# Ledger of designs, part 59: designed miniproteins, single chains, continued (3)

Each design is a single chain, and the fold is of that chain. pLDDT is the mean over its residues in the fold that is shown.

## One batch from the design tools (miniprotein)

Design m10027
Fold by ESMFold2-Fast:
Structure m10027 (fold): chain A 92 residues (1-92)
Amino acid sequence: DKKLIEIVNKALEEAKKKTKDKIEVLLLAKTMIDKLLEEGKITEEEAETMKKMIELHIIKNISIQEALDILKTLPEEELRKLFLELQEKIAK
């Protein structure tokens, strides 16, 4: 979805202007997505997908397009395992 990629890229660009720390970029970008949800500009499903794209991009160092492709193609069980591993790295 071109819309999801454009919103995520804008959130990441804005976050990167404010901090150089990867985890701070991740947290700020996710906060920007949550603000769009509160403003009614995106759905809950779009917000959750975009936050997962941001986590994959920052923690696995893959493109936003690759992150979206993973979310669309991996089985639910593999996605669950992947995101548990990502949460451990974020919490660090």
Scores: mean pLDDT 84

Design m10028
Fold by ESMFold2-Fast:
Structure m10028 (fold): chain A 78 residues (1-78)
Amino acid sequence: SSAQQLLELYQKKVEEASKLSEEELKKRIAELDKQIDELTAEIGRLKDSNPERARELADRLSDLIIEKRALEEVLKKK
């Protein structure tokens, strides 16, 4: 199921993030925030003119949000 796939992605990102320093985690979170903002704006622009492309980008946005949540959770435990 999609929920199981998202959970597995989250767990993988937590394991990857656990290997990073506090400074590396903060830097990656900032980079992800920028990518999330840019991608969100692009999805908004495409939703009426190219809805299929907007859906593809929304899937990518979901992955980035999961990665950010994993990095934030690991950072909290340091």
Scores: mean pLDDT 87

Design m10029
Fold by ESMFold2-Fast:
Structure m10029 (fold): chain A 101 residues (1-101)
Amino acid sequence: SKQELLDRIEEVARKIMLVIDKLDEEKLDELIKEGLKLAKELGDKVAEELFEEALNEKDVEVKVFYLLRGLKSIVENVEDLPEEYQKRILELLDELEKLSE
């Protein structure tokens, strides 16, 4: 499950990198806010700071970098990550991938 989440983050990162100039910034900010909510609920202070930095960024590429790094922080550092949070992270990644159009 942890490896599956990490692999999914890498897959979405590769797809987003190809279309970074076409991303809907408003929708991206909505996804970052969901990430911030997850970080706060789980008590991952590192992910919380990364998502807050993402919301303050003007550069979309840097914004995406912080979003992906925040999600990776949660997956790597939260002991016993509950199945409900794993599902929410996968749903967030699916929505991020859909922005690649």
Scores: mean pLDDT 86

Design m10030
Fold by ESMFold2-Fast:
Structure m10030 (fold): chain A 77 residues (1-77)
Amino acid sequence: SMEYSREIARLVGLILRLVGDIVDPSQTDEAEIARLEAAAKRLVDILRSTPLTTDPERQRELIRQARERVAAVLEEL
């Protein structure tokens, strides 16, 4: 649906912003890179585990849960 597509675009935008916040890659240490890679994998897993459904109410709830999981990953960084 158009609503789901917009929420997926927002989640992708959050992931790209996370990557973009690395202002100078030459100054980023290996531990920080590993932490960011782990976060990126968790974000991808959240997106992959969020199913599409024809029920608008269920779809809204699944999107809400996905957004909460994304926010939790970002807060742990």
Scores: mean pLDDT 66

Design m10031
Fold by ESMFold2-Fast:
Structure m10031 (fold): chain A 64 residues (1-64)
Amino acid sequence: MPKWVLVSSSDREEGEKLAKEIMAKTGGEGYVVVPKQSEEEALKLAAELGKELGAHVSAYGTEE
């Protein structure tokens, strides 16, 4: 099952950096950076994306 990383960040570059670091550590196959969301909203987006991709999607946030 593919692994994907979803990062919620107000700064796209910060979010991309964090996503790449997490993918390197976890062996993720892809990432998505979204505008800053609440933790609950980010988890909902990760679950929806996981269903569409047939993948395990983990949600993370940056501080901004």
Scores: mean pLDDT 77

Design m10032
Fold by ESMFold2-Fast:
Structure m10032 (fold): chain A 59 residues (1-59)
Amino acid sequence: MSQQQQNIDRINQLRAQAIAAGDYDRAAALQNIRDNMQNQTFSDDDLARLQARIDRWRA
């Protein structure tokens, strides 16, 4: 669905920013989340929780 694609795109952008900032731990965590989403293992509830976590990391 569109929400999953938006989350993947946002994760990719945040990962690039983390790498640029030298935050490799965050980049690794974002990579793992992206891989899980690409395998379509996330429920709607998981996607909502992921979005909240992404927002927290961006802050």
Scores: mean pLDDT 71

Design m10033
Fold by ESMFold2-Fast:
Structure m10033 (fold): chain A 106 residues (1-106)
Amino acid sequence: AEEGAKKAAEAIKEGAEADGGRGGAIAGNKGSLEAEKAGGIIASMGMGVAAVSSATGQTAGGEESGIEMGKKGGEAAGKGAKADGEKGAKAAAKGAEEGAKEAKAA
């Protein structure tokens, strides 16, 4: 659970660093969808909030704000994913990593 939570947080950060608030939003949204499929309700909600925070941060303060809000949102989402246990944390990490790769390709 802890390793998956850390990977989910790191993937949101990587997505945000690759494509600002959009990258963080893609990673967070994909993490949310995969966590939901696994039954990780807390992880799904946390990842979704991280996605919105990344996008909103970029709109309000530009790319640096988007990256910062993505990182903070990812850390909070990681803690939520840990609370759902190993299944939710792994699903959130998988989705977020896929989203981060998509952001890097854009």
Scores: mean pLDDT 75

Design m10034
Fold by ESMFold2-Fast:
Structure m10034 (fold): chain A 78 residues (1-78)
Amino acid sequence: SAEEYVAAGDSAQELGNAAFRAGNYEEAVEFYQAAVDAYNKALELDPSKAAEIKAKRDQAIAELNKALEKLGKQPVVP
């Protein structure tokens, strides 16, 4: 369900935050990317909650880009 994908995204976001704080930027990128992917899947399944899910996705993209910057990699387009 869309709610299960939102929960998966939220969990991946928390794991990404923990990895980022530990200085494990490559691991943080993997978790933040998983969060973005989960939120995108939730949007496909339930467009009626698009505003709330997009806000979570955009936050995950911002944190993904910050982790990519730490690795000297190009940012993803929002």
Scores: mean pLDDT 87

Design m10035
Fold by ESMFold2-Fast:
Structure m10035 (fold): chain A 62 residues (1-62)
Amino acid sequence: MVVTMRVPSEDPERLAEAVNEVARERGLPVEARAEGDSVVITAESLEQALEALAAAVKRLRE
């Protein structure tokens, strides 16, 4: 099963990079990409997508 979510961000490229870094470190099947003013996150489950997003947001200076 694959879930896709779109998250608005003032710096989508940086947020996407942070999400991908967290996913790689934790072995989560999550991928993020910047698209316009948003980040598109694709994952096997919503729970995994939210885990990666929450950790990425915590790591950002904002």
Scores: mean pLDDT 81

Design m10036
Fold by ESMFold2-Fast:
Structure m10036 (fold): chain A 68 residues (1-68)
Amino acid sequence: MISQEQADAAVDAVLATLSPEKAEAVRKAIEGKSPLDKVRTALTAAAKELSDEELLQAFAQAEKAMGL
């Protein structure tokens, strides 16, 4: 189980790789979700918008933000 702080940090790291407009859409999509579902939703949205290289970078940043 990840903490709320770890989930928020991971989401912010992923959203930093997106445009402001896409980041806002993801923030709305994750409202009311559990910490793990917030991270999963943000990564799923990023996968649709980012190239393979950018997505790998987003995963690495999310892992680092979660202390991995």
Scores: mean pLDDT 76

Design m10037
Fold by ESMFold2-Fast:
Order: sequence, then structure tokens, then C-alpha cells
Structure m10037 (fold): chain A 66 residues (1-66)
Amino acid sequence: AKVSGGVVRQVLKDHGISSPEDVGLSYRELAERAGVSEETVRKLLNGEIEVDPETAARIVRAILEA
């Protein structure tokens, strides 16, 4: 199953983060921490793409560890 940006945002809300943009990191910095491209982070959070669960977990972890 693939994971949408809506699912990522819901997981972050469950951990007390109302918006991933509120953690003070740019999409580039989040991408570097998650080991993905900046374009992947931007498109996922804008609802343009879906990613595999491992990629979603890396992005969520990067935001939570910000």
C-alpha cells in the first residue's frame, strides 16, 4: 500500500504536530534528514504523490526529530 500526504499529516497530528511546516525546517532539510529528494517531500505534503510506507516513515521521523 502507498501512503498519501494526508496520512502523513494525520500521523504528525497524532504526535502533537499540527502542520509539518511548523517545525522550522525547509523541504530541502527534511529531505536530507529523510534520505529522499526535496521534490518528493514537497509533492507528498502537497498531496501530489503517494510513497511507500518506508519512505513515509522516514519523512515522519525527520519531522518528529526536528
Scores: mean pLDDT 77

Design m10038
Fold by ESMFold2-Fast:
Structure m10038 (fold): chain A 99 residues (1-99)
Amino acid sequence: SEAQKLKDFLVERLKTVPGAEELVEKVKSIKADSIEDFAKQVSPEELFRILLALTQTTEEDISREELLKGMKVFAETEVDDPELKLLRDFLKAYLKVYG
């Protein structure tokens, strides 16, 4: 399942980030059959926190507007790395659901 691959990827990456323990537990709790279903279970606030943790940036380093613009660009970017493709597909699905 692509949703399971995404979940495993996010857990593996977030568990190495100090202070991301709550996000790890949230991601682990999600039950989804597709990336679109996974995206529907993540709030905008949770997504922002996940993206900050994955990029190792803070709210002081990047604004929500800048991060959203980067997310939109990345969602339309061609990637060959399987893990980055999972992240791109997640962001694309998120924008389709909430954008």
Scores: mean pLDDT 80

Design m10039
Fold by ESMFold2-Fast:
Structure m10039 (fold): chain A 91 residues (1-91)
Amino acid sequence: DAVGGIQNGRDSFSQFLKELAEKYPEEREKLEEIREKGEEGFTESIETAKENPEEGVKKATELLKEMGEEVGEIVGEEAREKLLTMARSLE
């Protein structure tokens, strides 16, 4: 179920960014902004997946890759790789 997969991805993404904000309090505001933007993008991907599951999954995967680059720039490569792994789990 594409919708269910994207919803699980959204939950995992949100939890991970909350954990990062706790680990990197000096970057908390930037990480919260990325989390909010990502959550919004996941919601759009879920709506897309209701009409076109393949397109919805593609949008969610592209979103995770984009968020991975942004998060990696702020807190490093380990966090980027975690988000890229989440993207692969949707495929």
Scores: mean pLDDT 87

Design m10040
Fold by ESMFold2-Fast:
Structure m10040 (fold): chain A 87 residues (1-87)
Amino acid sequence: PRLPPIEFSLEELEGLKAILEEALRNNASADEVIARVREFLEEKGVPEEQIEAFVAGFRALVEQVGLRRAIQLLLADLESEIEAKKK
């Protein structure tokens, strides 16, 4: 599945990837992932509407495929978007 339809900078995409990789290693809960993602995006000055859109999309994905699979799928999407921005 694709990321929610919002734009992220290369720095934001790489930061989100790092957060999700750490969450997967540490067996973090969905609420812990959401809290860390929200904190990171707020620090980067991302508008609250875009943060809430991302959080809603993540929650929906977790409901469909489970937390671990949702993180794995988002990591794949983030890696693809990072590579696209570097080209």
Scores: mean pLDDT 79

Design m10041
Fold by ESMFold2-Fast:
Structure m10041 (fold): chain A 90 residues (1-90)
Amino acid sequence: AKEVAEELAALARAAGDDEVAQMALDAGKLGEKLKKKGYDEAVAVMTKLLRQTLAEAKAAADPDEVVAILRAGIERALTAALIFKRIEES
């Protein structure tokens, strides 16, 4: 989670969006907190979705498209992590 979050943040900064870069770093921090608490499924799904987002962003040629992919992908990964965290608590 931390390594992929740092790569997402670097792409966001290169595309000119510091807000999305911070969203990526905050997602990485959430992943580390979930890992420490034993939410293994939440961490696994979050990491998978963040890696898919990284691959899609690297394939985009336009900086505006990179930012759009990163924002949507990070939000999707965060939503999935919270859903899986709730399932693991049940």
Scores: mean pLDDT 84

Design m10042
Fold by ESMFold2-Fast:
Structure m10042 (fold): chain A 95 residues (1-95)
Amino acid sequence: MEKLREENERILEELRPLAEEVKDWPPEEARRALIRKMTELIRRGNVLVAEMAVATLGRFLDDPLAAEAREAARRLIIETRGEEALREVEALGRA
């Protein structure tokens, strides 16, 4: 469990430089690049990035890339941590 917490910090630090790299891009293109990176990590089985995607991508419901990322993330969370964990992550995104 502690190793997963350390891994979470590293993943957040890895995503932060990408956000800085795309800051000069048009907002739509920057968002799409970040969502694609999140989806890639989710498909590799990264549950922590999946939890981030569910919590943060709710505001981009009309974006097909965001919808695909959220669906992949929700499925991975259910398969690895169960439905109750998904409900907790969704509640955090609403707060």
Scores: mean pLDDT 72

Design m10043
Fold by ESMFold2-Fast:
Structure m10043 (fold): chain A 90 residues (1-90)
Amino acid sequence: SKEENDKLDALVRLDLILSIAEYYQKKNDPNALEVVKEEVERALKDMKERGYSEEIIKLFEDLLKRVGQAKSVQEAIDILKEAKEEIEKM
C-alpha cells in the first residue's frame, strides 16, 4: 500500500541520516550537527513534494524542530533513533 511504502521509505531515509550523523561524529567534524539538521530538512522538503502521508510529514516536522534544538551530534542521533522507533510502531 502507499502508506506501507511511505513508512518503509521514511525508515530508509532515517537510516541514511543516522549513517551520515555517525560518520561526521567519528570525524569530530565541527559542522556535524549542522549537516544532520540540513539532511533532515532536505528529507522533509522532498517528502512534502512527493505527497507522503500527513502522519509521516508531521513526524518529520516534529523531528526537524527537535534536531534544530539539539546541542550536540549525540543528542541529534538519539532524537533520530526515537523517531525511527515511532515510525516502526506505525
Scores: mean pLDDT 88

Design m10044
Fold by ESMFold2-Fast:
Structure m10044 (fold): chain A 70 residues (1-70)
Amino acid sequence: GASDAADAAVAGAVASGRPVEVRTADGRTAIVEPQGDSLVVRVDGEVVARSRTGRAAGEAVARAMAGQEP
């Protein structure tokens, strides 16, 4: 589901130190990007969330994937 895909994207970004892309329900692109000690979530290039925890970043990605505001 969207939550599982969001958790996988966050885990992939943390493990690789690189941005990971997922597709949203409304056809946009959400990106999880490691930035220093934080994870930054972008939707269509706009920063929608910044968090130090994978849990909060995963919740923001899951909301974006569902077409909701993060």
Scores: mean pLDDT 75

Design m10045
Fold by ESMFold2-Fast:
Structure m10045 (fold): chain A 71 residues (1-71)
Amino acid sequence: VISKVTKEDIDAVIEENREELEKRREELRKEAEERYKDASEGEKTAALAGVELLTIGEILDLAAAKVAAEE
């Protein structure tokens, strides 16, 4: 399923779900900041990078679901 996802599918789900994705990204960022609030700057940076990776994963999941639904 993931191998059928194209750039166009990704762009479409980003556009269609922009507000929801932004809200989710902010939520994940706040959770990471709270979890690592007493950590070093390096650990905080790594945690925020992890949030970006999780957001990308959610976009890919949405694109894969869209492709599967259109089958």
Scores: mean pLDDT 72

Design m10046
Fold by ESMFold2-Fast:
Structure m10046 (fold): chain A 73 residues (1-73)
Amino acid sequence: KKEEIEQLREAVKLLKKELKKAQEEKDEEIKKTRALIIKDSAEKVKKVAEELGDEEIAKEAKKIAEEAEELLK
């Protein structure tokens, strides 16, 4: 369980980097494609974190998904 939580922390860290790259992307079509992938991945990380009982990781994954959704508007 602890090893799985550390893997989720690394996934959140990578998603934050990808989100920043998507926010800085100048091509709107590529930006939206990246945002959709990030949103889907963050929602999966949130679900696994909730199943493992890690509220902090679930909360961070939720924020990433919400910020990615804003890029789709």
Scores: mean pLDDT 83

Design m10047
Fold by ESMFold2-Fast:
Structure m10047 (fold): chain A 55 residues (1-55)
Amino acid sequence: SKEKIDEIIREQREAGDRILDEHEARGVSPETVERARREMDLGLELQRREMLERL
């Protein structure tokens, strides 16, 4: 269902954000972390679209 897909995508985003926050805390530059977040958001948007098309 669409609701379950939205839940999966949200959970993946939250997990990814935690990992990126940890990388920043370990000394990865804020600019690199910001780029990685943008790339993650694009990937999750594409994944969500693909999952919806398979319903």
Scores: mean pLDDT 86

Design m10048
Fold by ESMFold2-Fast:
Structure m10048 (fold): chain A 68 residues (1-68)
Amino acid sequence: MKVKLIVEDEENVILEVDEDGELITSDGKVIKLKKGKTKLTLYEAQGIFRASNGTVIDLSKDAEVIVK
């Protein structure tokens, strides 16, 4: 599974995923995500992404980080 974090600024990132799933934030909030690009706060993007196929990605460790 491919997961990218595109850093826009110190508060905003774009999360790009190739599968539908859910993001579990560090404070336990669940955000439903669709395949493609989703704009998130930097805080939300520090959680765990759980894909619909059962793959779990730690966004702080396993995501490809792109700064533009």
Scores: mean pLDDT 78

Design m10049
Fold by ESMFold2-Fast:
Structure m10049 (fold): chain A 70 residues (1-70)
Amino acid sequence: SVRDRLRQLRREAEKLGYDELARAYQLALEGRLEEARAILERLTSSSDPEVRGQARLGLALIDELEEELK
C-alpha cells in the first residue's frame, strides 16, 4: 500500500540522516498532506540529487494517498 511505502521511505530517510525527508513522510502518514507537500516541494530543489529524487517520489505517493482519501 501507499502507506507501507511511505513507512519504508521514512525509515530509510531516518537511517541516512535525511531528517527533512523523514519529517515529510511522517506528516503524510499523519494525514498532514499540505505540510508534507510543502517540505517535499522545497526539497525538489536540494543540492543533493538523492534528496531531489526521493522528494519527487514522495510527492507522487502523496498524490496517490489523496486519491485513497475520500
Scores: mean pLDDT 84

Design m10050
Fold by ESMFold2-Fast:
Structure m10050 (fold): chain A 93 residues (1-93)
Amino acid sequence: SEAIKELEKEIEEALKKGDLKMAAVYLLQLARLYLEEGDIEKALEYFKKAAKLLGKEDKIPEVEELMRKAGEAYKKGNYKEAVRLFLKALDLL
């Protein structure tokens, strides 16, 4: 909760400064925290926001597929695979 609130403040501040790259970095950190909490819907929502800020909207379908697989791996307790898939999605941005 506290880490999420801090990241939300950092995102808002980066956006006010016009620092879209830093805003995207914080959105991706927030996506990772939601993935670790098992909230794949929010993880994907924040990941897609970061992709749009970075001009990588064309990558969203592949990101959605990788994040869906990461969420499934996480639910099965395969945390290493979930992290690997998340990092693979990051490489698209």
Scores: mean pLDDT 85

Design m10051
Fold by ESMFold2-Fast:
Structure m10051 (fold): chain A 77 residues (1-77)
Amino acid sequence: SDLVKKAAEILRDSTRAYVDRVLAEGGPQELLEAARAAEATADLLDRWGKQVPEARETAEAAAEEARALAERLRAAI
């Protein structure tokens, strides 16, 4: 579904903006909370990719980016 692809792209872009803000301004607790949120976002995107085959590649790429962002946040703590 084109709607699910667009939703995955919006979620990816929103997650990136949120993480960039927390990396610039956040303390250790905010970094940890953002890492958990990014991990939850990756899990959601993985589920969307499994449920909607047409969105799989877009959702998988977005999930991989969200996991990488979570790792960067955890490394900053």
Scores: mean pLDDT 87

Design m10052
Fold by ESMFold2-Fast:
Structure m10052 (fold): chain A 58 residues (1-58)
Amino acid sequence: SMEAQIQALLEELKVRLKEAKSQEELNALVREAHRQLESLGVSSEEADRLLLRTYLSV
C-alpha cells in the first residue's frame, strides 16, 4: 500500500539521518525525502510534518 511505502521511506530516512556526518548531508537527505513523499502523493504540508517528526525521533 501507499502507506506502507511511506513508512518504509521514513524508516530508511531514520537510519540515514543517524549516520549523517554534517548539517549539509542532513539537509540533503530531508530535501530528497520531501521530494519522494510528494511523488507518492503526500501533500507538501503533510510531508513537512512527517519529516519533522522523523527528524525529532533521531
Scores: mean pLDDT 86

Design m10053
Fold by ESMFold2-Fast:
Structure m10053 (fold): chain A 129 residues (1-129)
Amino acid sequence: ARREELVRMATAVLKALNEAGLLGRKFSDEEIEEAVREAVDEVLSDPYFAGLSLPAQAAVAVALAVGKLSKDPDLMLAVLEAAARVFPDDERLKTLVEALKDVLKRKIPEEEFQKRVEEIEEILRKYLL
């Protein structure tokens, strides 16, 4: 039930990001579905995410799936930053974004990163709110 709903939500978002050209290249439906299943299982198995709402868990699953598909840590960070903006009352998302920014060290310019965050935020709001 919860797993099926998360897979549905995360798949819809990831397909929208793919169609918008936000993933660096186009991915097949099979690649998207595999990455989403793996990401959802990771979110459901990690007690850190157990306190998140269903849509916030879906947003984290999208970020993990984007990381698996793109191998681009800047893109994964942009999804997590967008998720923190969509779910501003969720302190766990803010903490995760801050920790990952310290570890991964963004490689793209600030202006490009913020543009990606804004485009991703629009899609997350459309599918998760």
Scores: mean pLDDT 83

Design m10054
Fold by ESMFold2-Fast:
Structure m10054 (fold): chain A 67 residues (1-67)
Amino acid sequence: MKIEDLPPDTPIAELRKLPEEEIREFVKSITNDPEEVEKLVAKARELLADPSLAGETLADFISRLLS
């Protein structure tokens, strides 16, 4: 299941079930710079590990990831 196929209101708790490979593929759809891919994957892992964000949505996750 790819992140881009999920509804924008999907809870972040559901995103935590995705393998890192799906997150990496999503990041690669945003940037082709390998250094930026690694930075965004690291940031995504940090956001997904934050228990205070569990009730936020995929749209919130993307906004936080790209800020």
Scores: mean pLDDT 79

Design m10055
Fold by ESMFold2-Fast:
Structure m10055 (fold): chain A 74 residues (1-74)
Amino acid sequence: GGEKLVEGLRKALEEGNEAAIASVAHEIAKLGASFLSEEQREEAIELLEEALKRTKDPGARAALEKALEVLKKG
């Protein structure tokens, strides 16, 4: 379930892999808030906000912003 996405986002952040961060953010945005439990959604929001602070690539930032929009709206 959603725990795999949250774990993937944590790992991508730890590695500083902007391409992996963008890929996970895109998948979160595609699947939507209903794919995550309340706890997973809260953790994903925190991780996405942290990723946005560390990410410089414009495409990755756009994916992160879209994922945050989707999760905060849900």
Scores: mean pLDDT 83

Design m10056
Fold by ESMFold2-Fast:
Structure m10056 (fold): chain A 97 residues (1-97)
Amino acid sequence: DARELIEEAARKIEEAADLLEPEDPVTAQGLRTLAEGLRFLAEDESASPRDKAEWLRLAARVLRQVAKKSTNPEVQRLLEEAARLLEEAARLLEKEA
């Protein structure tokens, strides 16, 4: 379940990056790198549930900061939705810790 939430968040981040790329290619590339990192984190059996939850909460905070600076309401919506999914995934993982 947490893995599915992370994967859904990663897809929304990639959609936001595609929309943002013409106006801010640097931030778009950062978002793509973050989405890739989140997918690797979801599959990483060596990371503890607690450590994963901390990284997901940090990622959610970063996404909200990017959303606040965006002038595109669709980018804002996608990044806020992704942040909520990552916070829910973190909550599920914290129950395992």
Scores: mean pLDDT 87

Design m10057
Fold by ESMFold2-Fast:
Formats: sequence, C-alpha cells, structure tokens
Structure m10057 (fold): chain A 125 residues (1-125)
Amino acid sequence: MFEEKLEELERLFREMEDVEIDGSKEPSDEESEALRRAAELTKEIVELVKNDPEKLRLAAERLLELAERAKPDTVAMLMVAVAIKQLIEVETDPELIERLREKLEEMLARAKDPALIALLSDYLS
C-alpha cells in the first residue's frame, strides 16, 4: 500500500538524516543501497498515487515535511529531493507543483556540496 511505502521511505530518511554527502568520494555501499531503495520506493509510491489527486496531495505534504527536517548536504536531503522531483513529474495541481519547486529551491540555497548543488539545479531547470 502507498501509506506503508511512505512509512518505509520516512524510516530510510531517519536512518540517513545524519549521513553527510561527500561528492569527492564514491558513496559507501550502505549509502548507495539506501539511495537505490529510496528511489525504488518513490517510483512505487508515484505509480500508486499518480491517478488519485488526494493521495498525490498526501504524498506531497509528507515529502514537504521530510524536506523541512532535512539537514544540508545529507543523504536524507538527496533522498527527499529525488522523491520530490519524481512527484513533480506526475502532479497536475499547479499550486502543489509550485510548493514542491519552492522546497527544492530552498534546499538548493542551503546546499554546499557541489554534486548536490548540480543535481538540485538540474531538477529546477
């Protein structure tokens, strides 16, 4: 169920919330697996909610809450940025798209790691 997948994504976020990104180094196996699983969960969530505006809104609100908690230059920030970008691609509500884009802009303003800055800049293009 999409709710169960959101809870799993939130758990991965909490596990990674203090793990810092270092763009000059290859990610650890743990970091790579967490990012892979987060991307997989996000894709599954998107498929479950893409035809239901109420579920899309609920997923977006929970991702916005995670983004607000995200510490700069962490794997958790990267995970939630990827999730927000994937949700924007299927969202049709202009107000919600704007809120999600504004959160990515806020994250970009807080980012210091060059790789994360490049990714967030690409997402906002």
Scores: mean pLDDT 82

Design m10058
Fold by ESMFold2-Fast:
Order: C-alpha cells, then sequence, then structure tokens
Structure m10058 (fold): chain A 56 residues (1-56)
C-alpha cells in the first residue's frame, strides 16, 4: 500500500527529513513547543515509514 506512494512520499519526506532531523536533533525542546509537536510527529512518521519501507 505505502509502496505505491513510497517513491513519491519518500522523495518529499527525504527532503523534509533533512530539515526535520537537523531541527529535532538540535533540541527536542528547543523548538519552543509549537513546532516541536510537528517535528516529533514528522520524525515519528518518517522513522516509521523508513523502517517499514526498508524492512520491506
Amino acid sequence: MMIRMGDDYDRRMMDYFRRMDDYVRDGNGRDGGGFYGMGIMYRTNMDTFRDNYIRM
């Protein structure tokens, strides 16, 4: 299922992941609270997607 959007989704997520990874890695709480929730969600989603896709 994800495999159909995996390629397109992966491209977008990879580009965004670079930003998110650097952002989240810099400081889990440094964000301030607002974007922190978004960053953690994106990271979780990316990590889950990446893990699921790779484990394919």
Scores: mean pLDDT 53

Design m10059
Fold by ESMFold2-Fast:
Structure m10059 (fold): chain A 98 residues (1-98)
Amino acid sequence: SLEELLEEALGLIREVSQMAKDTASLELLVLLTMAGGSVSFALYLLRNKAPRSVILEVLDGAIDLLRRLLEQTTDPKVKGLLSRAIGLLEEARRMVES
């Protein structure tokens, strides 16, 4: 389901945040916090039956933040988790657009 895709993406962002706590730059931590907040907000909007246009805007913002994180990271495990999270959010976006 759409909700399951968003919850899985949020879980992956949380994993990256746990890995980042000992090694991350302030910028990376800020982007992670913003991305996680955006996915949580998309879940809130979905559960409250917000308009598709609003959900899409929030998802596009989350995807953009995660792509910026992916460009800034060199850790292969972090790259893998971020790529999976982006893929899940892009799938969720397609489901919202349908």
Scores: mean pLDDT 86

Design m10060
Fold by ESMFold2-Fast:
Structure m10060 (fold): chain A 71 residues (1-71)
Amino acid sequence: VKVLDSPEQLRKNLEELAKQGVKHVVVPVRVPDDVKEQAKTLGIEVREVTGLYGDSLEEQTKKLAKRLEEE
């Protein structure tokens, strides 16, 4: 599992993440569908965490990353 700050960072690092064996990526913003499709082609699942109620965006991102690591 990897947490990234932006969809541009994800787009740039997709091949490197796949090389490292990363299967799940969490981003605290909306990711364009084309980027998600590219990641899926490389075997990487992208999860978005945007505007969730109850916790800070940072805490929600951490919780999601932990959950994905357990799978």
Scores: mean pLDDT 69

Design m10061
Fold by ESMFold2-Fast:
Structure m10061 (fold): chain A 73 residues (1-73)
Amino acid sequence: SAEQQQLEQQLLEHRRQLLDKLISYYKQKNPKAEISYEVLDTETVRITITLDGKTYTIVARFEDVKEQVEKVL
């Protein structure tokens, strides 16, 4: 329904805002790392980290992003 679609869009927008803040934090702490993300669905995100000429791709649930990113950095 249109109501369900609107709620999903609001959730995705909220998730993007939180991810933007989190990624900005890691970029500030790791200025040599290039970090980008792509939201795949309401629960899943792809994070790409390039550090020292190596590229790491992480696919994780939103709740696990911090733990997974910190394992690379």
Scores: mean pLDDT 82

